Designed miniproteins, single chains, continued (3). Designs and how they scored, part 52

Each design is a single chain, and the fold is of that chain. pLDDT is the mean over its residues in the fold that is shown.

## One batch from the design tools (miniprotein)

Design m9786
Fold by ESMFold2-Fast:
Structure m9786 (fold): chain A 94 residues (1-94)
Amino acid sequence: MIEKRIKELEEKAKKASGVEKARYLTHLGVLYMKQGKYDEALKYLKEALEIGKDDPRIVALASRALSTVYDKLGKKEEAEKWRKLFEEAEKRVA
């Protein structure tokens, strides 16, 4: 149930800070992406990346989702840019 999970994550994100908040915002962005709400997805994913920029897992997850959203919006150059950031960040997670 996406709607219930979104509400739960929004409440948790509101109370969290740092990497924990970035993790919740990344999950919110992915859930909005799955709903086709690409503007909301971009907002949350970019906020997550700003907060969690030093965490390779947050960077990998947010970059992958951003690449998918831009691809769905037909923005090929932006999608490729985020795809490359995802691949680079994924090497640091292993």
Scores: mean pLDDT 83

Design m9787
Fold by ESMFold2-Fast:
Structure m9787 (fold): chain A 87 residues (1-87)
Amino acid sequence: MAAERAGAEELLAWMKEEIEKGDPTAYYVLVLLAASTEEDLPRLREWLARRDFEGIVAEAKKVWAKASEELKEKVKKFKEELEKAKK
């Protein structure tokens, strides 16, 4: 899992930088990762290993568009909590 770990570290660094710039896109990626089930984890690990951050964002948007109302509500709450913790 070395490549996946390196990809995860780079993704976290990228998300931190984008959050500091005020880009809301980084929040969607972070919130979706936090709300992901075990079914989504294998694909996320593959994208992290490839360091395909744009691919991760694109897939996160696709998952969001197809997400159940329950998942959308959970993700919304996570985003609100992250925004509170930020400031």
Scores: mean pLDDT 60

Design m9788
Fold by ESMFold2-Fast:
Structure m9788 (fold): chain A 68 residues (1-68)
Amino acid sequence: EIAALEKEYKDLMQRAQELAAQSTALEKKGKEEGPEYLKKSEELRDQANAYLEQADKAAKEAAALKAA
């Protein structure tokens, strides 16, 4: 179902954006306050990238269904 894939894409993109924003804030804080924040920033960035990869797969599946 295309609608389900589009919803999944939207949800995954939103989660990725939230994690990426938090990662950026922690990276800035880590440069100013300490390396523990840099490690947490890296963890959140990895999670955001994983969600972006899942979103890309959902988008490709939706595009394939629309083209069929």
Scores: mean pLDDT 82

Design m9789
Fold by ESMFold2-Fast:
Structure m9789 (fold): chain A 94 residues (1-94)
Amino acid sequence: MKEELIKIYEEIMENGSEAERIALAVGYSIGYSMSQDEVIKFIEKLIKETEESSGEKAKTYTTIALGVVKGAIDSGKEIPEELLKRLLELAKKI
């Protein structure tokens, strides 16, 4: 799950639109800068917003959440496997 999410992040960074890369960069900065507890809470909120949304809004929230997870991982934080699984299922739909 973690490795699959990182691969999706890297694919968007290389081949995505400018808007998608900006969304990842914003998410990354948030994930890197937040505390362990704050980042988990924020990812949970983004996943919920994505699950309750459709189209471009869902895609944008999913892209931001991918950035947040990558930033958190790179800063040495641990993300619960259940959140990684939920995000991966959302990422497969975009």
Scores: mean pLDDT 84

Design m9790
Fold by ESMFold2-Fast:
Structure m9790 (fold): chain A 69 residues (1-69)
Amino acid sequence: KQIIVNAPDGAPAPADGKIIEASFDAGIVITDFPDFAGKVSSDLTAEMFKNYTIKKGDTIPAYTKLVIE
């Protein structure tokens, strides 16, 4: 089962799962994905988030779209 999250203003993660797709608007500094903390969103690629594990209630930063499986 896939969950699509569109978080223009940020959101808590709705469920545990793996991130299978991700996109970000440019210029957002990542603080809420520990493996990517301090990176600017424009420097991130969807591939870097592929199979990243997220837990329910984790902070999804603003300007983010995710697909969780």
Scores: mean pLDDT 65

Design m9791
Fold by ESMFold2-Fast:
Structure m9791 (fold): chain A 64 residues (1-64)
Amino acid sequence: SDDAKLEAIAKATGVSVQTVRDLINDENVAPARLGEVLAKLSVEQTKDLFALMGKTLALTPPAA
C-alpha cells in the first residue's frame, strides 16, 4: 500500500511519515532537500517515492 511505502521511506531517511507526505505534496520542493532524501534511499525506494509524487501530481487540481 502507499502507506507502507511512505513508512519505508520515512524509516530510511529518519524523518516522520508526515514529512514524507509533505515532500510528495510540495510541488516546489527544494532540490537540496529532495537530494538529501534520495541519498538515503535504495533504487526501489526512489522509484516508489517518484511513483507517489506522480500520483499526487495527477490527483491535484490546478491551483486556480
Scores: mean pLDDT 68

Design m9792
Fold by ESMFold2-Fast:
Structure m9792 (fold): chain A 58 residues (1-58)
Amino acid sequence: MKEEIKKYLVEVGGYPEELAEAIAQVLAEMGFDIETVKRASPFSVQVPGLGTVLVETR
């Protein structure tokens, strides 16, 4: 799940790998899958060490 979300954020969202991994970790811990990310986008998430990050994967 985490690796799939990370790959989706990099390939579709255009996020840098390190940022995508941090976002994917938080989303996976919240129980998100790729379909939940797509459905919720755009949305904001709190990422430890980075603060509030906007997730937009249209």
Scores: mean pLDDT 78

Design m9793
Fold by ESMFold2-Fast:
Parts: C-alpha cells; structure tokens; sequence
Structure m9793 (fold): chain A 64 residues (1-64)
C-alpha cells in the first residue's frame, strides 16, 4: 500500500496546484479521505481502488 499511497500523494499535490481556489478545500478533503482509506487498506489492491476512486471524484469535480 505504501507505494500506492506515495503515488496518490504526489498526484494529489499536483492536482491541488491546478485546482481553482474555490474548489481547493473540497478537492483536499477528497484526497485526505482517500489517502486515509488507502493507508488503512488491507492490501495493495484495495489501496489502489481507493486511489482510483479519489482520482475519479476529483476529475468529475473539475470537469464541471
């Protein structure tokens, strides 16, 4: 799970830099929740599922 969490953290930081200020708090909450879930995951597959879901939610939010 650690490698998946590290990759998600890196991607999340880059995504936050591209997010409009109005949406930054909401995007950060999504990432914080997803990273916590990925760290609590029982295996790498579950961690990857949480990372993918975070990315999907962030992309949907940014698509407007």
Amino acid sequence: PEAVVRAAEGGGREALALVPEELREEVQRIWDEGIAAARAAKDSEEAAAHANEMGRRVRALLAR
Scores: mean pLDDT 71

Design m9794
Fold by ESMFold2-Fast:
Structure m9794 (fold): chain A 73 residues (1-73)
Amino acid sequence: APVADAPPGGNAQPATDSDKDKFKELGRQIAERQGKPEEDIEKMAELGEQAGKYFIQDKLDEMSLYFQKAIEV
């Protein structure tokens, strides 16, 4: 069965780790809804993850750059 229960360990897992996953998944879902090929879906997911990373750091300008790149895909 697919496993989902691995603890993050002791490396000070950030409380906002789920935000990266949400942005990544959102990017994937948007690309799928637009009918993009798998390669573009992966690009959108990667861009979403990067946007989430900057969102966690409160760097909204950097986050916006990745959203603009996602629109270009």
Scores: mean pLDDT 67

Design m9795
Fold by ESMFold2-Fast:
Structure m9795 (fold): chain A 92 residues (1-92)
Amino acid sequence: SLREQALADVRRAAEELGLSEEAIERALRMLESQPAPKDEEERNRQVAEALIGAWLFENNLPMSVGAEIFEKLLKEGKLSADDIVAAIKEYE
């Protein structure tokens, strides 16, 4: 299912970013609190929001940083978990 794919992608990407288990669990809980994604675009958006949110929390960064990364990803049309990880690493 799109939900199962989203949960797996978030965990894998968060681990690749070196996020703590606490941050990973918070991201997964946030994702599960959302309605089930109806399509791939909504799944990718939910994954992006969960990953960026968890990374901001872990690093005590403001929401403005998350908005900047999200805007860049939207402009490039690249919202896969791997693209989000690459964008975060580029920012660091």
Scores: mean pLDDT 80

Design m9796
Fold by ESMFold2-Fast:
Structure m9796 (fold): chain A 58 residues (1-58)
Amino acid sequence: GEAEEVAAELARIAAEMAKAGASQDEIAAVIAPVMQKLNEDNATLAAQAVAQALEEYG
């Protein structure tokens, strides 16, 4: 659904930034405004997807 698509896109952005050498703070600064617009469940899903991507690729 849309929530999973947003989570996947944020995870992809985080992974690409990590591969480019961005810090955790820089990645958080980019995704935080999008996360703040999500409801609690969608924000949790997105946060988990981003964390998994950074664990795999960062």
Scores: mean pLDDT 78

Design m9797
Fold by ESMFold2-Fast:
Structure m9797 (fold): chain A 84 residues (1-84)
Amino acid sequence: MISLSGTGVSPAKLAGATAVIVANDPEEGGFALLDEEIHMLSGGTVRGAAALRPGDVAEAVIESGYAEKGTVAQIRVRHVDTTG
């Protein structure tokens, strides 16, 4: 199993980019799917990107800062290779 630490999301990025989707502090109904969140975080705002392969399984852990929502947020992605 492989884990990757995400990037901290600041209010500047949230206002300038669609990173707000990965912040999702108050409600879970407004956030994107795992794949979309990873693509947006990894490639910034990449549309139609496919970074994951069929042999890979990824999990994302979204954390919000104790401060105000959208001020500080962190995402951790875990990649699992089934091929060994």
Scores: mean pLDDT 33

Design m9798
Fold by ESMFold2-Fast:
Structure m9798 (fold): chain A 61 residues (1-61)
Amino acid sequence: SEVEEEFRKVAEEIEALLPTLSPEQRAAVMAAASEAYRLFKEDPEKGLEKLREILAWVKEA
């Protein structure tokens, strides 16, 4: 689905940026992303929104 494709795209962007983060920041992002993934399985739109928030934070970190 379109929302699944977008979730994958956002996740890939986050993965590409992980090496720019400190180990502590990386751990926090991975924990938050796991929660976004669990939310996505129950509510795809909210899970995607959560993952986008994580990406925005990572870009400004």
Scores: mean pLDDT 85

Design m9799
Fold by ESMFold2-Fast:
Structure m9799 (fold): chain A 84 residues (1-84)
Amino acid sequence: GEMEKIIKEAEKILEEARRIVREIRALNQPDLAAQAERLLRRMEDLYEKLKKAKSIEEAKKYLLEIEIQLGLIRILLGLARLLS
């Protein structure tokens, strides 16, 4: 169903975010790693809300917020790589 597709998409985004945060941790940039970990925690909170969403439209709003947080984590990775 539509909800199952949204949940699976969010799970894939979370797995990608966890991979990126591990890479940032390896680059010896502790402030950027801490920021990325805070964004990942926000994504995990949004994912729990997404699973409890009462409608497809509400779930899509949480998915969009999760996608935005992933974009921010990717920016932090780029910055960590430039500074390493």
Scores: mean pLDDT 91

Design m9800
Fold by ESMFold2-Fast:
Structure m9800 (fold): chain A 110 residues (1-110)
Amino acid sequence: MERVGYIVIDADAAHAAALAAELEAAGHVAHAFLAADVTAEKLLAAAREALAAGATRILILLLSALSPAAFAELLEAVRALVAEGVRVEVGGPALTPEQRAALEAAGARV
């Protein structure tokens, strides 16, 4: 099975942690973040740890809406990972059409 590095972003800490635990039980690497705690530095650290653990791509799941500032942090992290040659996918019900377009322009699959 391919090992994926999951970054789960939610406003509900228990829900994010539970999903991350299920993904780890399935053999993936997973990090849970509160939407309010999202920074480029934290996202990059989590993604690089997942890649060091053998993940072949990074998948960011947005389960809750980000503030404009938190979304700018996500875009910075995505641009940095794509520039390093990392395959980045971003999905989730909380993405707006404008956010999808910005992430695709940054080199992510959305």
Scores: mean pLDDT 85

Design m9801
Fold by ESMFold2-Fast:
Structure m9801 (fold): chain A 71 residues (1-71)
Amino acid sequence: MEEEKRKRELRSEAANEAAKQNQEGMDLVRKGRELAAAGNTELAKKLIQDGKKLMQEASENLKKRLAEIRA
């Protein structure tokens, strides 16, 4: 039996989910930067903050998921 293969698959799935969430966060930061360049600094600040929060949550969720896979 190859349990390591299953753990690799679960880790890959968790990494892919985190990558998608990070990409969404990066997209929000990018939109915020465009708004800042257009002079909408208040909306830009909110989008950048939301994007960074999403990226941080993705990282934290990945760490928790990986810990569960190890257990």
Scores: mean pLDDT 81

Design m9802
Fold by ESMFold2-Fast:
Structure m9802 (fold): chain A 92 residues (1-92)
Amino acid sequence: KAEERIEEIIEELEKLIKENASGEEVKKKAEEAIRALAEADLSVEVAERLATRLGELIGEAAQKGLISEEEGIKLGDELVEVLQKKYEQAEA
């Protein structure tokens, strides 16, 4: 359920980016996806796959100018921090 829910949020983000939605909508959806990923009980492999796709979409949104480069970097840093915590939890 958690993996499927996060995939749905990522699909919604992809649609917003494709439709050139407002930067506020894109940021809110990206933050929702990052938060869901942080809270979900996922294997490292699943978390890495979802984080990679989410990172690609954040980069695409910044390239399109839907969000600023600074906003893209901030979201990317948050995503990297979440993924790092998943690796640390898996090694324990």
Scores: mean pLDDT 85

Design m9803
Fold by ESMFold2-Fast:
Structure m9803 (fold): chain A 56 residues (1-56)
Amino acid sequence: SMQQQLEQQRLEQARALAAALGGTVEMFDGRPEIVLEAPVSDEQLAALRAAHAALQ
């Protein structure tokens, strides 16, 4: 369905952003979130926050 296609596109975008940040994607409350392994730099944390804002 159209809804499933939009959800798949969002997940694909999340995967691309996660790969750029050196992290992985996990699903929370039906939404994709990017997870980074510690330790995380200030630059990585800022980029992670920006990526999560873009995915909302």
Scores: mean pLDDT 75

Design m9804
Fold by ESMFold2-Fast:
Structure m9804 (fold): chain A 68 residues (1-68)
Amino acid sequence: MVNLSKEELEEALAEVRRRIEEARAAGYVLDEKRREELKKEYEEAEKELGKEYAEAGLEAASLVDAAR
């Protein structure tokens, strides 16, 4: 069940982390489009992965917003 999706979960989380790191390094310009994409990933993560992993996605999105 969740274990079968675990590799996808970890890959998705690693991708989100990379995007946050790049956003910080790239010049703190969080375009409206990036915020929309992060919110979309949070919503889709909840549907596919469950609340536990969606919470991690929400925290990642919050970090990107805080970088402003």
Scores: mean pLDDT 59

Design m9805
Fold by ESMFold2-Fast:
Structure m9805 (fold): chain A 71 residues (1-71)
Amino acid sequence: MTEEEKKKLAEELKKKMEEYRPLAEKMLKELKPEEIAKYMRELILEELEKNENKISKSAVLVLVMEELLEE
């Protein structure tokens, strides 16, 4: 993978994180941890079933929620 390809992937990931930030904030505010876990589990299973070769929405949501929680 070239440095240019890495930069483009990093930029795409950042844009996806920004896109999903409102959803992640809403989930953290409105849902219990058990409900978030259920939603994420179902989303991961759907992504695995669809065999999508793209940046995973579930992975991006986890990264955004981790950033929002800041330990």
Scores: mean pLDDT 74

Design m9806
Fold by ESMFold2-Fast:
Structure m9806 (fold): chain A 67 residues (1-67)
Amino acid sequence: AAAREQAALLVTRTVHRILTEKPSVDEAEKLLAETRAQLAALGFVAEFDLKIENGKVVDVRVRMRPA
């Protein structure tokens, strides 16, 4: 499988987890830091824009590109 496919799956799993669990900002930032590190190992960079309501992350927008 191409590294891009693995990176896309990783991003999809992270987004799904955030949307399902609606974590706190701190929990989401920790999860995103782990995801960014794994993406970097695959040769990718991602920008995450979080929508926050009542101290919880309720939505996330992602832009991913090769490093």
Scores: mean pLDDT 82

Design m9807
Fold by ESMFold2-Fast:
Structure m9807 (fold): chain A 106 residues (1-106)
Amino acid sequence: SKAREIVEEFRKKYTPEVVAVMEKLNAEHGEELLALPLDASDEEIAEALVEKLKELGYEEKEAYRLVAMIALGSGSLEVALKYAKLAEDKETVEAVEALKKLVEEM
């Protein structure tokens, strides 16, 4: 249940920020992101999101952090962990590890 508390608090704290970023990405780059192959890997999608966030003026570590949060929300846990570590975001790393434990307990 500790893992569940970590995930729920993280979602409550960061969902508004993630939603706002996704809305901005859709408004500015939605057509380009929809043009990605339907069989694109989670890693290829993450790389495309990093590039588009950088085009929107986000710094590299901030782009990594936002992509990690988006990947966490979509259930792409390996990608979320990779980008959270690249962002040096300990809170997102903890949330990803907590969600992985919850999934393993099913």
Scores: mean pLDDT 80

Design m9808
Fold by ESMFold2-Fast:
Structure m9808 (fold): chain A 66 residues (1-66)
Amino acid sequence: GVDDIIKEAKKLAEEGVISKEQADLIISYVRQGLITPQQAREALELGKKGASYDEIADKLQELAKK
């Protein structure tokens, strides 16, 4: 659920796998209901693979288009 994704994003930022700014952006989108928890996982996986903040922002914007 949303809480599990928020915990995972915070942990990844704490471990330095993604930036705090990347984690906060993904958390903001999923908390607002702009994306699903599954779509938030897709954004986190991009971050784990070394995607930039801008690449993650673009992905989140694409996923949020309804």
Scores: mean pLDDT 86

Design m9809
Fold by ESMFold2-Fast:
Parts: structure tokens; sequence; C-alpha cells
Structure m9809 (fold): chain A 96 residues (1-96)
């Protein structure tokens, strides 16, 4: 699968996660964005999606990010396992 196809799949999964309130779908969306970035480290769309979705949690990486999260998105992110959130943050840090 190409980085573009992985990103588009991630966007579809994110839309469904927000519609259904299912954190498992958000987890799969984040995985698709991470896979796209692994295939193309310069694919800024996936990096920006990961940063936007984690919002203020990027402050844990020492970055100032003014990303606005909807209450629904913030709740879905908070429902993700802590180890998975740590994995996503580490993945973002690797590509910054």
Amino acid sequence: MSPVELFEEGERLLEEALRTGDPALLREALRKYMEALDLDPNFTASLNALRRLLGLSLSDLGFSDTVVQSPELAALVAALPEDFRAEVRAHIARHL
C-alpha cells in the first residue's frame, strides 16, 4: 500500500471513529498515519494528522502546539491505552 493510500484509509477510519465514538477506530486511523510516515518520512500530511489528533499531548515532547481538538476527539484520544499514546508520541518525535 502506498503512503497516500494509507493516509486516505486513516482519514476514512478517523471520520468513522468521530461518527461512532469508537476509540478502536481512532487507534486504527493513527496506525495508518504512522505506517504512511514510515514508508515516506517526508509525507507531512500524515505527520500533521498525528500532531493534530494528539493536540496538547505534544507538549509532552517539548513542542508548543496550538492544535484545537473537538471535545469528541479529545475524549477518543483519552480513551486510547496509555502505552499506545506513548507509542504514537515516540513515532512523531522520531520524524520531527
Scores: mean pLDDT 73

Design m9810
Fold by ESMFold2-Fast:
Structure m9810 (fold): chain A 86 residues (1-86)
Amino acid sequence: SSLREAFERLIERLGLDEEERAALEKMLALIEETGMEIELTLTEDNRLTLVVDFELDGKKLRGTSVGELSEDLRFVSESSTVEELE
């Protein structure tokens, strides 16, 4: 899946240890169970963009979150938006 490919690239890019990788793979499995479409983009300056397409109350919605990865590999969200897709 594109989501799995994005996670593998993220793991490779960040040089995560086995415990951090296992945690991300657990999150990936949970996300895949929800049926949401998720895209992750990581830049060379450790900026992360998360785009999630989902459906709520019969409306197609796109959530976008942009932030920075901290030294502890925690996502610090700087902005989050939700828009309705026509």
Scores: mean pLDDT 66

Design m9811
Fold by ESMFold2-Fast:
Structure m9811 (fold): chain A 101 residues (1-101)
Amino acid sequence: MAVELLEKLGWYLATEVMKSAIARMVLEGHKPDESQAKAAGDYMGKLVKQGQYQKAVDIYESLRKSGVKPDKSTLRTMSQAYQGLGQFDKARELLQQAEEL
């Protein structure tokens, strides 16, 4: 019998580490599949909430270069990141793209 609480904590920690690893692979030029792109998007959202705007932007640019089309949620998250960096024109462009999806 495994301790369910410890297993659940282990899964949450493993999930966070895996999302970070996927983001690193994307930064290294790996083209993510759909599930990996979603994981990278979740990690970018976490970075934006932590005020790590430049790191979120770097992951997003790598996703775009790999040909991944960002979803509405990712575009809104990246708009917040660009706002945090003072890049208001880029932030506005991404919000407009999100509203068109």
Scores: mean pLDDT 76

Design m9812
Fold by ESMFold2-Fast:
Structure m9812 (fold): chain A 72 residues (1-72)
Amino acid sequence: MKEELIDKLYEAIKNNDYKTVAEIIKQLQEMGYSLEEIAEALVKKLKEDGIAKDVTVEQIVRSLEAILKDIE
């Protein structure tokens, strides 16, 4: 997965920029990545930064689905 896109996605989430979040997710999906794979990369980033010790991939998937549904 492209680290640069995950980094941009993570920054957009921190800034509550849900339009940019949706755009980056769509780009990653067009590249063949599932929401689960995107969520796994985000969980790894969150744990490395020490921000969310107990976050699960399932929780992030649900959050991303909610963002996508709210924008569209």
Scores: mean pLDDT 78

Design m9813
Fold by ESMFold2-Fast:
Structure m9813 (fold): chain A 94 residues (1-94)
Amino acid sequence: SNEEKVKKIEELTKELIKKLEEEAKRADRSRRTYLGVMVGELKELLEEIKSLSPEESLKLYKKTFTALINAAERLDLPEDIKKLIEEILKEAEE
C-alpha cells in the first residue's frame, strides 16, 4: 500500500540523514557545506510529509530523491549512500 511505502521511505530517509551526517564529519569544508544542505532539505522533507496524503508524499519523495541522486553522482558520494537513494527511488516508483 502507499501508506506502507511512505513509512518505509521515511525509515530509509532517516538512515540516509545519519549516513550523510557521518560523511560530513570526514569531509573538507566545501563538501561539508553541500552535505549540510542535503541534510537540511531531507529534514524539511520529513516535516512536509506529515501534512500530506500518502500519494502526495510518494510524489514529493520521487521528485526530491531524483534530484538528490544526480547531486550524489556529481559530488561522487560513497556507493552505500548512492545505493540507499536508489532503494528509496525504487520504493517511490509505480
Scores: mean pLDDT 87

Design m9814
Fold by ESMFold2-Fast:
Structure m9814 (fold): chain A 91 residues (1-91)
Amino acid sequence: MAAAPSAALKAAARATAAALRKAVDDLAALVDQQNGSPQQIARVVAYRLFAVALEVGLDVNDDAEVAAEIAAGQALIAEVNAQIAALRAQL
């Protein structure tokens, strides 16, 4: 039987997914406010899909794979926050 990820990693992954969704919601609001480009809209959709993939991964991935996806999610949160800062600087 494939082992499920540890409860601690599952909690961390869900927290990361929730944090990413919040950051993406803030980015989406700014993109809408600025009549954002199709590329900016596509990026918002891609970030939302990553949050879903992180949660779905909890059913199929081992501990090492979940840890790697959490690290990737944290990097995306940093990237989204940088984009928010850049868009706010243009206002």
Scores: mean pLDDT 77

Design m9815
Fold by ESMFold2-Fast:
Structure m9815 (fold): chain A 72 residues (1-72)
Amino acid sequence: MLSKDEAGLYAAGGVVAAAEGNGERGREYAEKILTAPGADKEAAERMVEAAERGDGEAGREAASLIGKQLKA
């Protein structure tokens, strides 16, 4: 099971992938995040969509949601 700290690092990587429009890497990071306790599938899926669109702002919002879930 992925730790919350590791999931946070993958969420940060997802923001970079979204800014670069790298949907494949965004999907890889989202899959890793989903193995963490408390991670929401919908928030991780939004990160994938942001990465596929190259929408860095949407990626940052998705990462923020994941971070809040990991702290709860």
Scores: mean pLDDT 75

Design m9816
Fold by ESMFold2-Fast:
Structure m9816 (fold): chain A 110 residues (1-110)
Amino acid sequence: MEEYERVVKIAKEAGLKELGRFPADTPPAELNARIQALLDKGGVDAALLVEVEIDGKRYILVFGGSVDSVAEAYARLIVEHGEASGGITGRTREQGDRAAVRALELVKAA
C-alpha cells in the first residue's frame, strides 16, 4: 500500500494518468502488446512502468503522458526513493528513447 501510494502521488504530480495494471508475471510479449494498445487508446506519447506490491501481489502499473512528464516522474522515483522497478516506453521507439534520455539527464542534475 505505502509503495503504491508513493508511486501514484509522484505520477499524478508529474501530470501522468494511470492507464492500466497488469500482474507482474504477465509474459513480456503480451505485456508489450497490451501497453502499446493503452498508449494508442490514450493518445499519449510515452508511459512510465512501475512494479509495485498491492495487498501481497505484484503488479506493473502503467502511467501515460508526455515524453517530459514521464521522464520527470521516473527521475523522481530514482532520486527520491533509490531504485524504481520498471522503466519507460514510448508510443514510438523514438518517443521512448527521448523519455529515457531525458530521465537520465534529470537524475544526473539532481
Scores: mean pLDDT 81

Design m9817
Fold by ESMFold2-Fast:
Structure m9817 (fold): chain A 72 residues (1-72)
Amino acid sequence: SAAGRAAEEAMRAVMQQNSSILDEAADKGRQLAKQAAQEYKDQPGLVVSTKMLAALSDAMGEGMDAIVARRK
């Protein structure tokens, strides 16, 4: 039905919008990871890698929370 097609198109648009939010979160995570690498430059590589991963994980978590919060 026409109503069914409209509902399906609306659902796909919401999924595409949420993908954009996730991409923004990933970009923010990369920037924060670079900052962590600079802050811990004099530390062993394992410590630097751990700090970078923590920054990425936190940013991605915020992105996922934003997607869930926008769900209606």
Scores: mean pLDDT 73

Design m9818
Fold by ESMFold2-Fast:
Structure m9818 (fold): chain A 84 residues (1-84)
Amino acid sequence: SKTDQLRANIASLQQQRDEAFDRLLEALRAGDVETARAIAAQIDAITDQMIAELTAAGNDVEAAKLRIQQLAMRAQIDRALAEL
């Protein structure tokens, strides 16, 4: 169904985002600013794709939740990067 396809797509993107987040934490621990910034940009792009798919499907509430989470995460990553 359309709902099952959306769920599968979001689950795949979420897995990619979780893996990117693990790599981000490793880069931050290593003090690798350039790698951390590149991975942060990848996480942002994956989140934008998730928001786009949810919005296209009419799941505006879930899209709005992800946008709020994205803004909070960007602020925390920017702070962590500024300390390196």
Scores: mean pLDDT 88

Design m9819
Fold by ESMFold2-Fast:
Structure m9819 (fold): chain A 89 residues (1-89)
Amino acid sequence: SALELLVEAGELVLRAIERYAPDRTDIIARARQILAQLRAETDLARAVALARELLRLADEAIETLTDEIDEGMARLQLGVAKLLLRKAE
């Protein structure tokens, strides 16, 4: 289902932030709150908005990375999440 794809995308996003930007505890805390909301969401349009906000937070966290390999790996994981979001729409 579309909602299941959005939750999967959100889980991939949070995992990327936690793995590649673990020092961004402010973003991780906010991302966890949004993922909890996404898991409870039943309205598709609101779920899409929550998933998009998670991707925005991940982009913010990852732009501060100085290691090119870690940035590349994080971008790859976010790419998968973006494909799941597009499939849900």
Scores: mean pLDDT 87

Design m9820
Fold by ESMFold2-Fast:
Structure m9820 (fold): chain A 81 residues (1-81)
Amino acid sequence: EPSILEKVDAFLANLDSLSPEEQVERTLEILRAYLSSDPSISEEQIQEQLEKLRAEFATLSPEALRRASRTYALLVRAEAR
């Protein structure tokens, strides 16, 4: 499977060409992979956090969603090995 860094780099490279729906799904996929790397976080906690973020993303304009998606991707990249 692609590493977290590979997923982040591919996402950032293609961000401007992705639909809002694709931006949401890719961002949540990257965050799931990152959160799943921490054994102290349960699957239920991961699901709750991702559902909350999905709801928040649904309230954003396309421009705000793009900024949020980029910000989360860059944060995961900074934390990943």
Scores: mean pLDDT 81

